# Designs tried in a protein design run: designed miniproteins, single chains, continued (5). Part 96

Each design is a single chain, and the fold is of that chain. pLDDT is the mean over its residues in the fold that is shown.

## One batch from the design tools (miniprotein)

Design m19524
Fold by ESMFold2-Fast:
Structure m19524 (fold): chain A 111 residues (1-111)
Amino acid sequence: MPVYTVTVTATLPRELAEEAEAEILEEVKKIAEEYGGEVVSVHRTERPDSVVLTITVRFDTLEKALKAAEKLHEYLKKLVEEGRLLDATVTVVDDDGNVVLHLSTNPALEA
């Protein structure tokens, strides 16, 4: 069966990371489960001034992956607007490894 992956990358201010990291993981898992997805990996990268949280979710259909990605993007955008995240991206990759959707909370940060 084809597999679609949704990867969430959230950049958290280091000072807020402990509270926000747990909340983000819980909400991403909740949204994933709502659309029939499964969280398959969680990776945490520490930087001097930030923490990058990368969560990968697997879906059986593109439609479910896209709906979950849109919901995740809305949630993460709200956290950026509240000052709880610096930025976030949501990327959907098909079974052939092609990026079919890429959403960013700060598209204006294109150089």
Scores: mean pLDDT 83

Design m19525
Fold by ESMFold2-Fast:
Structure m19525 (fold): chain A 65 residues (1-65)
Amino acid sequence: MRISAEQAAQAIRDLADSGADDETIASAVRTLATSGASPEALRAAAEVAEELGYDRAARVARELV
């Protein structure tokens, strides 16, 4: 299953809404990459993480593109 940019962005927002910390969101980004997220989806995840202040998760997402 190909993970879309919208699905990746929404997953990060859902985790943030649940009170997940930066390490948890960074781990979720790695899981998205291993689950077949496209480079576009990983960029979307990076942008949302950066917007929400999750600097580690944003960096991890950029490194995986």
Scores: mean pLDDT 82

Design m19526
Fold by ESMFold2-Fast:
Structure m19526 (fold): chain A 77 residues (1-77)
Amino acid sequence: HMTTLTPEQRDYLARIARAAHAGNYDEAIKLLEEAKKKSTNPEAQKLFDKAIEYVKQGKVDQAVNLAGKALVVDEDS
């Protein structure tokens, strides 16, 4: 498992994780939607969509892990 994120991407992922773990799903979803809107990579956009669905289901760990993958894939576009 290789997750190499920039410091900015790590901070962004940490914001998503904090919101989701706090039960602030609206904020977590907002951050994920903003990342998706800034992405030009269709694969990354699909991963952000799946992360949003996991947040809606209360599957916080799966959502955060998938958001991290989406950020890595987005960088490789």
Scores: mean pLDDT 80

Design m19527
Fold by ESMFold2-Fast:
Structure m19527 (fold): chain A 64 residues (1-64)
Amino acid sequence: AEAEAHVERIIRDLQLGNGLSEEEARKALEIGVRNVLESAKDPRLAITPEGVERARAMLEALEA
């Protein structure tokens, strides 16, 4: 799926750019995605519907 491809790309970028292990990169991405979903509850932060859908799809790919 497209979301799985995005997740794998971000994991690879975190591993290569920041020296993280795959486990550390997955955890960092999961935290970031969950923060976006929590921020979407605050209308002042103007998180787009597309941003919420991408975050949800990435979270599903990480949990699969």
Scores: mean pLDDT 76

Design m19528
Fold by ESMFold2-Fast:
Structure m19528 (fold): chain A 100 residues (1-100)
Amino acid sequence: EERREKVIELLKEARKYLGEAGDLVTDPEIIRDLIAIDFLLTVAEYFVRRGEFEEAAQALKDAISLAEKARKRASTVNPQAAELIDKAIEKLKEALELAE
């Protein structure tokens, strides 16, 4: 499989889970973090499309760290949202392995 296509596919799957999590939460801190994660995924996709995988990997690492923070907060507010964020993190980790 083409490395670029697979990374983009994984980013789309992660975005789907993050969007579903966003629909379940009203907590402003979680919403802020989800918006920031989406921006980082946009940056990662930009670099992937350019073949700049080192830069994409950095954006993915930042996105994963922020997603783990959002998941921890979500686990105390809405466990279903936390589970969806966790699924997104797994997809982002797969994308990072391919980008590295």
Scores: mean pLDDT 89

Design m19529
Fold by ESMFold2-Fast:
Structure m19529 (fold): chain A 55 residues (1-55)
Amino acid sequence: GKEEELRKLVLEGGKLLGMTEEIAEAIYDNILESASLEKGLEAVKKALEEVKKEL
């Protein structure tokens, strides 16, 4: 579902930024606890697009 999509995007973004999988998973957990899933997913997609533009 959307949670699994969010997790995949956070892990992908973390890998691109040189983060460990543990740090990326902690970020994912924090997003789920503090933000709506829809807003979290949209924010992560936008952040990932910006990271890809810088590469």
Scores: mean pLDDT 75

Design m19530
Fold by ESMFold2-Fast:
Structure m19530 (fold): chain A 86 residues (1-86)
Amino acid sequence: SSLPRLTPELARKIAEAVAKGLSPEEITRLLHEEGLIPEDVRVVAASVIENKETGEKFLLVVLEGADGEVAIFDVTKYAPEEVEKI
């Protein structure tokens, strides 16, 4: 499979990059440099969703593989504290 599995290390790195205001293209470059995703996989979107009643934040990230396969990761599952700082 061209798409990676979400790990705590990958989740934290994505949340940290989003908190710094990096674009999907900049996040992709960072993750390639760190060896956290394959070179033929890219971040196409990162979206912070807030629960208006609780104030909880969720970070959803969309990855695309070489064949156009898409995966949606809930980064909050492994990096909730980093997501809350966004």
Scores: mean pLDDT 84

Design m19531
Fold by ESMFold2-Fast:
Structure m19531 (fold): chain A 69 residues (1-69)
Amino acid sequence: SAEKEKLRKELLKLIGEILRLIGEQIDLELKLKRGEISEEEYKKKLKELEKEIEELLKKMKKLSEEIDK
């Protein structure tokens, strides 16, 4: 149905946003390994990214439940 197609497109958009944030986590890890940031700055930024990813995952779960209706 057209509604399920719309929900699938929104799901793909959320997946794209999560992948972008995971990319930022990888960049942050590389910066730490290169000594470009402190461990304290790394932990602070990682916590922010993890919170954003958690919020997007909650949105994905709700959207997946709507698709399954």
Scores: mean pLDDT 84

Design m19532
Fold by ESMFold2-Fast:
Structure m19532 (fold): chain A 60 residues (1-60)
Amino acid sequence: AEEKLSKLSEEEQEIAKALVEELLSLDPEAAIKSIEKQLPSADEEGQKIGEAVLAALKEK
């Protein structure tokens, strides 16, 4: 997960970390499926952030 985060800017890393913390307070399995469903419709920046969040959620 951290290797995916290292590709992001500091601002993008903060967004990804905030999303991971918020989604872990919910159902992690539902959060993973929601992100996977939304990734194809995201722009390139959103896909990078989404992939980093998804990797972090799957690692935990």
Scores: mean pLDDT 71

Design m19533
Fold by ESMFold2-Fast:
Structure m19533 (fold): chain A 60 residues (1-60)
Amino acid sequence: MKYKVTVKITHKKSGETYEEVFEADSREEAEALIERLKKGVENSIHKDDFEFEVVDIEEE
């Protein structure tokens, strides 16, 4: 089964929001992808300037 993961990234200073959709081949892959994205934001020098949110995880 394939999964579609929708994430929302907000730049706190500008209020600008971006929505990105990622595809994963399994639920486990979708969860691993989310964890990698969270760690990427947390390890960024701009971690305090951006807000990361998982909007949806849809099974296809």
Scores: mean pLDDT 73

Design m19534
Fold by ESMFold2-Fast:
Structure m19534 (fold): chain A 71 residues (1-71)
Amino acid sequence: LDRARDAALRAGQEKAKEISEETGLKVTVKVSVEDGRLIVNVNVEGGSDEERFEAAREVAQAVRDAYLREK
């Protein structure tokens, strides 16, 4: 399996757990790689639109940073 993709998913899951524990939001993340492109799906339930946007942004950034670090 793609090592970079696995590292990205792990980083995303860790950040999602951190945010969920701090905010009470339900945060889930899915990562796939299609034709060498990183695809990140973050779902956030609860809170305000602003809180959901920030949570998704932080998780997506953690995923991207981890993916680029392993490449």
Scores: mean pLDDT 81

Design m19535
Fold by ESMFold2-Fast:
Structure m19535 (fold): chain A 95 residues (1-95)
Amino acid sequence: IQNRRLQGSSLVMQGGDIAYNSLVSAGHNQIGRDTASYASQRAIDVVLGTPDDGVRQMDDVRDHFRQLGRQYPDVQSSFDQAADLVDQGRRIVRG
């Protein structure tokens, strides 16, 4: 079961990397750094928690990325992609 949480964590990190790279490319450096830190912390929480906690954490990350995509329309497609990766990880952790 730890393997599934590690896979979910990896997908949260991949989503965070996509969001970070898109934000800094668009000139939103501070928001990019904040988003990367948020994704890293949530990826840790997914690994250290129960599977139910992991699913809940990933639902929060997915929704957060979609909300940020609405605030930054110039990079919304990257946030949608990041949210989709997190949603994939959620399904893996859920089983």
Scores: mean pLDDT 84

Design m19536
Fold by ESMFold2-Fast:
Structure m19536 (fold): chain A 74 residues (1-74)
Amino acid sequence: MKAEEHFQKGKELFEQGRYEEAIAHYREAIELDPNYAEAYYYMGQALEKLGAKPAAKKMYEKALALDPNFEKAK
């Protein structure tokens, strides 16, 4: 599976409220493409849903560093 495919699967799982599984797929996307800013951003959102706010903040900072258009979200 390509980084984009893992990212899309992560989004599907996120929509289902399956945040831990979504994070696993976002992590795979990042492993395949370390510059995948969008995957870091969505991983941050999933981490926030799980109450892992410090980890979410680190993901948003990585997304912003790779693509300033994401801004530091939360």
Scores: mean pLDDT 81

Design m19537
Fold by ESMFold2-Fast:
Structure m19537 (fold): chain A 71 residues (1-71)
Amino acid sequence: GKLSEEEKKELLELIGRVLRAIGDIIDAERELEEAEKKGDEEKVKEAKKKIEEAEKELKEAMKRIEELEKK
């Protein structure tokens, strides 16, 4: 069957979360590259943490999208 209005709203919100997470990963990867070039170990650690958190958010949002697509 077609998605309900509530499920459509959730899907749009999840798509927004995916796009934001991808943007966060790209930004954090750039921060990591710049920190590594400068030898800033603390900023390298912070950038790696940002990548990990954004990848987790992306994975969770994508999993929920797949669940909505199947039901």
Scores: mean pLDDT 84

Design m19538
Fold by ESMFold2-Fast:
Structure m19538 (fold): chain A 73 residues (1-73)
Amino acid sequence: MAKEKAEEAAELARKAAEAAAKGDFEKAKEYNEKAVKLLEEAKETLPDEEVKKILEAAVEAARALKEEVEKAL
């Protein structure tokens, strides 16, 4: 279900942030890519505009983190 995918994506985004904080940018990128994929799948299924906004913000944050990780590598 979309909610379950969004919850899994949130957990992966948390793991990506933790990995980045520890300086493990390669692992952060891996978790971040998985999170973005799940968020995009969840967004496609949800008609709720408020939840869609939260997912869009999460995708944007994940992409920003990916850019920082790529610059750090």
Scores: mean pLDDT 70

Design m19539
Fold by ESMFold2-Fast:
Structure m19539 (fold): chain A 63 residues (1-63)
Amino acid sequence: MEKALSPEEAEALAIMLTAGFSPEARRRVLDEVVPEVSEKNTIDPQKILEKAREAERELRRRR
């Protein structure tokens, strides 16, 4: 199930997985994903989704 993703694949996946979230949440996810891919050369799609949900909640908490 786990598989290494290229930076391009990780970004594409993040965009697709976060399509249902606000533009601000998606932007935050991309900002988080880029450094992670550079360091580990792998991204977990579940973690991307979790980051998107966290960003959405943080934005909603503020307003």
Scores: mean pLDDT 69

Design m19540
Fold by ESMFold2-Fast:
Structure m19540 (fold): chain A 72 residues (1-72)
Amino acid sequence: KEAAEAVAKHVRLLAEEGHSPEFIANAVRMALKALGAEEKAEEYAQKVRTAVQSGNIDEAAEIARKAVEEAL
């Protein structure tokens, strides 16, 4: 739960700092791989990328939170 919230906050911070959708998606992909969720990492990374690209940062953070929560 704490790890999932931390990743969601990190996604918001990266977006606020002006990082690209690709960079933010890669950060989520790396976090999921570190947790052993490699098979889901690409699927969730692409969803985060799409949400950030559309300007929906709240959605991107929730996708990342749910992905980490599912991996734990």
Scores: mean pLDDT 82

Design m19541
Fold by ESMFold2-Fast:
Structure m19541 (fold): chain A 77 residues (1-77)
Amino acid sequence: MKLEERPVRLYGVESPDTPLEKATLLREGTFVSRGQAIIAAVAEAVGNEKAKYIRVVDAETGEVLEVVPNSVRERFA
């Protein structure tokens, strides 16, 4: 998906249903694609135990666009 026209916020959360008030804001900005936003969030979350999942949120609407497990270690193991 293309995101270049809309800013997103990338949050680290301990579970997919963790409220945003308990989430860690990792990155905010405009990305060329949803995939690039996810890659950026995963990079920011490396080594952060509280960021077991990454939530990609539309910064204007607050809509959750994607939730991705932070399994970078498993992916490259």
Scores: mean pLDDT 66

Design m19542
Fold by ESMFold2-Fast:
Structure m19542 (fold): chain A 69 residues (1-69)
Amino acid sequence: MPELSPLEKRILHVLAENGPLTAAEVARLVGVSRATATRILRRLAAQGGVEVERVGDTTLYSVRYSPKS
């Protein structure tokens, strides 16, 4: 993966510690707007660092940890 910004690293840390979270929950824990959290989470998901899960009408994000490609 490319080098992560401090904010991206903090989002990954929050997801790793708190399990699957919505973009709103990530925004609250990190101290950013929901729009900013959603933008970063989508970028991380596109790069394979974050998994996106649908539970009903709720979108959950979790850190992807994989030992091998």
Scores: mean pLDDT 76

Design m19543
Fold by ESMFold2-Fast:
Structure m19543 (fold): chain A 58 residues (1-58)
Amino acid sequence: MEAARIVAEIAAKEASKVLSPEEAEKLRKELMEMADRGASAEEVARFAVEKIEELLKK
């Protein structure tokens, strides 16, 4: 896997610990689509962290 896709997978797994399965799957799809469109690993990681942090704020 390319770095961006690896980061997307890790972020999706982390999200599944704190989000509902449905919400985690939606985030996974969006992260994977970003990676597929050529987003860098750093861009994918930043987007995932920001989204997860916002959701953790409740």
Scores: mean pLDDT 77

Design m19544
Fold by ESMFold2-Fast:
Structure m19544 (fold): chain A 75 residues (1-75)
Amino acid sequence: DPNRRARAEEYRERGLEALRAGDYETAARHFYKAIELDPENEEAERGFLRALMLLEEQGRTALAAALRKRVEALR
């Protein structure tokens, strides 16, 4: 669905903006939504994994683990 892919790209862009702002939780949630809308979007998946790594570096390990389980469930 082209509309779903377009919305996924919007969420991916918002995720990148959140990463640049240092808001890794918001970044991870936006990338998660992009993957939910377009599971084949490898750039969104890479952004999501980077956001999780940065959340873990901030000590937000439980949130990172929960988000990882949710994305695995989309497979």
Scores: mean pLDDT 86

Design m19545
Fold by ESMFold2-Fast:
Structure m19545 (fold): chain A 61 residues (1-61)
Amino acid sequence: MSDEEVLRKIAEILGITEEEVRRRLQASPVAPVAIAMLLVGYGIETGEDVTELAKAAARGV
């Protein structure tokens, strides 16, 4: 999965723009992990496989 595709999918899940996702990931050292945990929660609630998105978010991509 490309970094651009990852950002787009995270933006769709969070209801924000790709640029805002990138800005939030850079906001603090813990922001990537916090976003990854939110995606994991979304996956548990919806049954969607978000493993690759959560890994990418944790890396700050």
Scores: mean pLDDT 76

Design m19546
Fold by ESMFold2-Fast:
Structure m19546 (fold): chain A 125 residues (1-125)
Amino acid sequence: SAEELVEEGKKKLEEGKYEEAIKLYREALKIDPNNGEALLYLGEALLKLGKYDEAIEILEPIAENGNKEDRARALLYLGKAYYKLGKYEEALEYYEESLRLAREVGDEETVEEAEENIKKVREKL
């Protein structure tokens, strides 16, 4: 199932096996193309490999059209991608919107990551 492939992908992501994780997430997306969890973890794995432009292509549709929880996380990852590209003003805008949505949905993990990344990006501005 798509869910089983996502779970295997998470295990590979935890092991630092980013290319194997990407393969599993892409297989999950062949079964369920709109699986928000698979799309978010695919974006994260692409960020870990330094494939920032590919991560942005995957994450932008989620940031626009996902549920609030998926949008909060996608915006966090978009902020990280733009930060790595040296686009600090854009990264800040994504982090601030991620923080706003994460607070609305009670996603404490995304709140903490967004707040920390806002501090880091402000040091670059």
Scores: mean pLDDT 90

Design m19547
Fold by ESMFold2-Fast:
Structure m19547 (fold): chain A 68 residues (1-68)
Amino acid sequence: MIEELTVEDLEKMIEKIEQARKNGLISPEEAEELLKFYRELLDAVRAGDLEKAQEIFNKYYEKLKKKE
């Protein structure tokens, strides 16, 4: 899954989150957290550091499992 993520895919996700926030479809707090996550992934993928991208994804996924 992570190895299939492209810079284009991540940029599109960031745009969708920004639009959702602007249109009130997502809370400001959730939008901020998602934007931080996807921007960190985008930076790692742009650097060609797929190992770091996978670590960022895994840390975020583990954090989500603890959320209520």
Scores: mean pLDDT 74

Design m19548
Fold by ESMFold2-Fast:
Structure m19548 (fold): chain A 84 residues (1-84)
Amino acid sequence: SKIEEIEELLKKAEEALKKGDFDTALQLLQKAIELFMTLSEEEQKEVYPSIVKTMDKLIEALKDDPEAVTDLQARKNALERAVA
């Protein structure tokens, strides 16, 4: 399912993050968000907490990069609006 694909992408993003590969982690997160935007409203609400959790980990890891934090926060706000 698309939800399983998103969960796998988020898992790979967190693994990349643990290795310090922030570019790969951001690319995998972007793919997860693109799949998320193709889901039904009910499916979006189901997987939203997992995406936000991974985004929050990236925001914390990139805390010394204000541009990266601003971009991630904007994406997080866009996802929040999608599930409202």
Scores: mean pLDDT 86

Design m19549
Fold by ESMFold2-Fast:
Structure m19549 (fold): chain A 78 residues (1-78)
Amino acid sequence: MSEEERLELARRLAEAVRALPDPEAALARAEAEARSLLSGEEAERAVELLRRLFEAALAGDAEGVAEALEELARLGRE
């Protein structure tokens, strides 16, 4: 993913998160799904990154969202 594509995705995701009626409930569901798909330290790391992503999105910080997305993508590597 290019830096421009990552930032574009981050901006769209931030707008989507801010449009949610209850972002805290959405984050809790995302955390539960991460714990279901991952285990141990990887699950905890994904949860931490999801929290950072939601905080950045709610603050309108597209670069912070992009950084969290990049770190989440790295968790899927061998």
Scores: mean pLDDT 78

Design m19550
Fold by ESMFold2-Fast:
Structure m19550 (fold): chain A 64 residues (1-64)
Amino acid sequence: MTEELANEAIKLAKELGDEETLKLVQRVYEEIQRARERGDELSAEIYETFLAMILALLKKEKEK
């Protein structure tokens, strides 16, 4: 699920030419993976929620 969200957000950021958001999405995905590797479920959920919010905003921007 998280990987699918990250891939969709990366695709939309690339389509919009938003290099800063592309870098942000990649960073957030890395933080989710690191949190899971150390068993920090709360941090993983926080970053996943943030990633979902980024994706929602990218979708809204594309629909304008």
Scores: mean pLDDT 81

Design m19551
Fold by ESMFold2-Fast:
Parts: structure tokens; sequence; C-alpha cells
Structure m19551 (fold): chain A 63 residues (1-63)
């Protein structure tokens, strides 16, 4: 249990909040070209990867 682990948790929560806001903005966009679809996919992939990386990082801190 370290301050770094708690900071990581806060950073993760803040980043998730940003991703949620970005997803809402993308949902309101009417121009759904290839760039829009790529951005949506990247945002979703970032959310999943962020969660996995946060767990891995916490594991590294605890080793």
Amino acid sequence: MSAEQEKLGKDFAAEMAKLTAESKELGEQTDRDKSYEKKVKETMDRASELFREALAKMGEIRR
C-alpha cells in the first residue's frame, strides 16, 4: 500500500472521466466519417487498455 498506488487510482479515475466526456462529444457528432469511427474505436480501446495497464502497474508497485 503506497502513495503511488493511491495516486495511480486517482489518475485512473480522472482519465476515465475524460474518456466518458469525449465519448459524449463523439456521440453528438453528426459527421460520421472514417476518422470519427477510428476515434470512437481508439477511445474504447484506450479505456480497456487503461484498465488493464492500471492493474498491471499496481501489481508492479506491489512486487
Scores: mean pLDDT 71

Design m19552
Fold by ESMFold2-Fast:
Structure m19552 (fold): chain A 55 residues (1-55)
Amino acid sequence: HMIEELREELEKAETEEEFRSVLQKAVDYMLQHPEREREVARLVREALEAFEKKK
């Protein structure tokens, strides 16, 4: 399941560059699957907040 893969990749991202690449992948997926936009947007928001707290 792509959303689960994106979540795992975001959790494993250790650098800002790695995190940015996964975010780009999530945005691309959202553009191709508009019906999942809200779920992907929520995942991205939560991941950004978690990444900020890790710093």
Scores: mean pLDDT 76

Design m19553
Fold by ESMFold2-Fast:
Structure m19553 (fold): chain A 81 residues (1-81)
Amino acid sequence: SAEELVEGILKAIETRLKTASPEARKILEELKERLEKLDPNDLEGIIEELQKAAERFRELGDREGYNLLQTAAAEVRKLME
């Protein structure tokens, strides 16, 4: 379900926060706050927030953060079939 997928994404963010740089942590904390305020059924809104955060990781040169959020966005898109 959408709720289970969002919960999985939030858990992945929490795991990454444990080892994140200060700059990466700020991106992830802001993303977490945005996702927690969204309706879990607003799949387009979730994808937009994931893509915005991924772009911030790309600008930071954090390939792992970028790939994590790109993968999450792709999983959300699969629910829109």
Scores: mean pLDDT 85

Design m19554
Fold by ESMFold2-Fast:
Structure m19554 (fold): chain A 64 residues (1-64)
Amino acid sequence: MQEELRKKLEEQLKKRLPEEVAKKLIELLNSDEPHVGSEKAYEYAEEQGLGEEFEEAAREAYEE
């Protein structure tokens, strides 16, 4: 994932999701291989009941 898109995604997550969840998602995105980190972040968001919010944050970050 490109640096600028990653930064926009992090900002959207912090604005749209609870701070603790957003921080965990950001850690997952940065700690693993790009593809693995993205999938694990989405799985975590789904487990928290925030999969839709995560998808919307990613869409906004990508499309801006």
Scores: mean pLDDT 73

Design m19555
Fold by ESMFold2-Fast:
Structure m19555 (fold): chain A 57 residues (1-57)
Amino acid sequence: ADAAYEAGLEARARGDLAAAEAHLEEALAVDPHHRRALEALLELAVEELERAVKAVT
């Protein structure tokens, strides 16, 4: 469970948002109540939203 979560964080640190999302989703598929993975996905969603706002502003 933690290995997928850690891989997601490393992908996010590299700026590979697609890989980060895939790894974090895998962590949640193994443990649906993985709080840290849920928090990381929420932060990723906020980052994606900020990029979308910058693209139209």
Scores: mean pLDDT 77

Design m19556
Fold by ESMFold2-Fast:
Structure m19556 (fold): chain A 57 residues (1-57)
Amino acid sequence: REELARRVEELMRERGLSEEDARAAAEAVKNGQDHAVTFLLSPEDLALAAEALREAL
């Protein structure tokens, strides 16, 4: 989970998501709150997060 969260953060930042939003999404993943990330992200950022998660796995 911690390594997964770190990979997600890196991938999101590399794809143009802001560092703060990427870190918030990574924290949610680290805490097992993947579903809660939807409250923080726009639909476009959510698509980026989904792609990053898929590539990190």
Scores: mean pLDDT 63

Design m19557
Fold by ESMFold2-Fast:
Structure m19557 (fold): chain A 57 residues (1-57)
Amino acid sequence: GSPLASLSLALAEGLVARAREELERLKADPTTPQEVIDRAEARLRRGEAELAALRAA
């Protein structure tokens, strides 16, 4: 594929991976407010949806 498409996919995969790690870290801390966890979960879901769309294109 084009270098730009490969970079976009790699960036999206990296962002999803970091979002997942951040969510796990937040959940591991019992003092984290539920609002912060909910926001992190929404961010991860959006990233996964965008990555799926890039893979389907």
Scores: mean pLDDT 82

Design m19558
Fold by ESMFold2-Fast:
Structure m19558 (fold): chain A 71 residues (1-71)
Amino acid sequence: ELLELFEKAIEALEKGDVEEAKRYLEKALQLAREQHDAASARGAEEALEAVEKGDVETAIKTLKGRKEYLE
């Protein structure tokens, strides 16, 4: 579920759909917090902050880095 949400967020960002990406990242953040996955929660928070600042490249890099540690 977390892996899928990060993957969908990356796809949305690559398409330029910032609003859709934010929705997936908010869901990922909520799920990560419910699962007590601090690393995934931090990754989602950092990606949301980067997107809000218009730094899409950093957001994608952060999410791709987090994905490689998810099963």
Scores: mean pLDDT 82

Design m19559
Fold by ESMFold2-Fast:
Structure m19559 (fold): chain A 63 residues (1-63)
Amino acid sequence: AAEAARERALAIAEEARRLGLPEEVVEALRSAAEGLAQAAAAGWDVDATLEELRAAVRELAAA
């Protein structure tokens, strides 16, 4: 659970980097990845949050 959440969140950060978003945004997403992994380890459902972050990254890149 925690490892899968971390991998998904880091994949979103990497997508943001590939799409050319600012380094500050990429670093914020990498920081969020650790928090989401810890929340998942504690038994929280983070799937909706991960999908919202991915959608936000794609929306920012498409603007």
Scores: mean pLDDT 80

Design m19560
Fold by ESMFold2-Fast:
Structure m19560 (fold): chain A 80 residues (1-80)
Amino acid sequence: EVEELLEELRRVAEEALDEESARRVREYIDKALEALREGNREEALRYLSEAVGLAMEGATDPRARQRILELAGRIQELLR
């Protein structure tokens, strides 16, 4: 479930951002996934925060911004 939401966040970023920004967001999402596999939820939340920050800086479309925040909120609730 959490991994599926992180992949959706990655896809939204790829659609809403330029290639370089999307790549950086992807790197943080990959780090979050690695942290989750290691059982480190705190580190995963930290990397998620970095990914969301970068995505929100690059996304100007209100619809994309809303989807990013919705996905981030759902992931945060599952990791609490």
Scores: mean pLDDT 84

Design m19561
Fold by ESMFold2-Fast:
Structure m19561 (fold): chain A 100 residues (1-100)
Amino acid sequence: MEEKIEELDKEFIENPTPEVFLKLGKAYLEAGDYENAIKSYKQALAIDPNNAEAHLGLGEAYYKMGKYDEAIKWYQKALDIDPNNTRAKKLLKEAEEKKK
């Protein structure tokens, strides 16, 4: 339950790369901690502003919070960076359907 996040915190201490923040964001997202997921993905963007995975993760966190307009914006940014991202295309469609 908590062990996965604790292991990722150790990776962060030793080497704070965009990949570590992406792993932390995903772990928080899976745990239902959307606020910390958003913070972790924004930290990844602070290091790599054009990181498509970080934009995708932000959209997914906002989607889980029911903030579909924000989710759509972040999924669109992910597709602007990586137009072949099939997950971003799927999640964008799901968010658009929820908005209605």
Scores: mean pLDDT 79

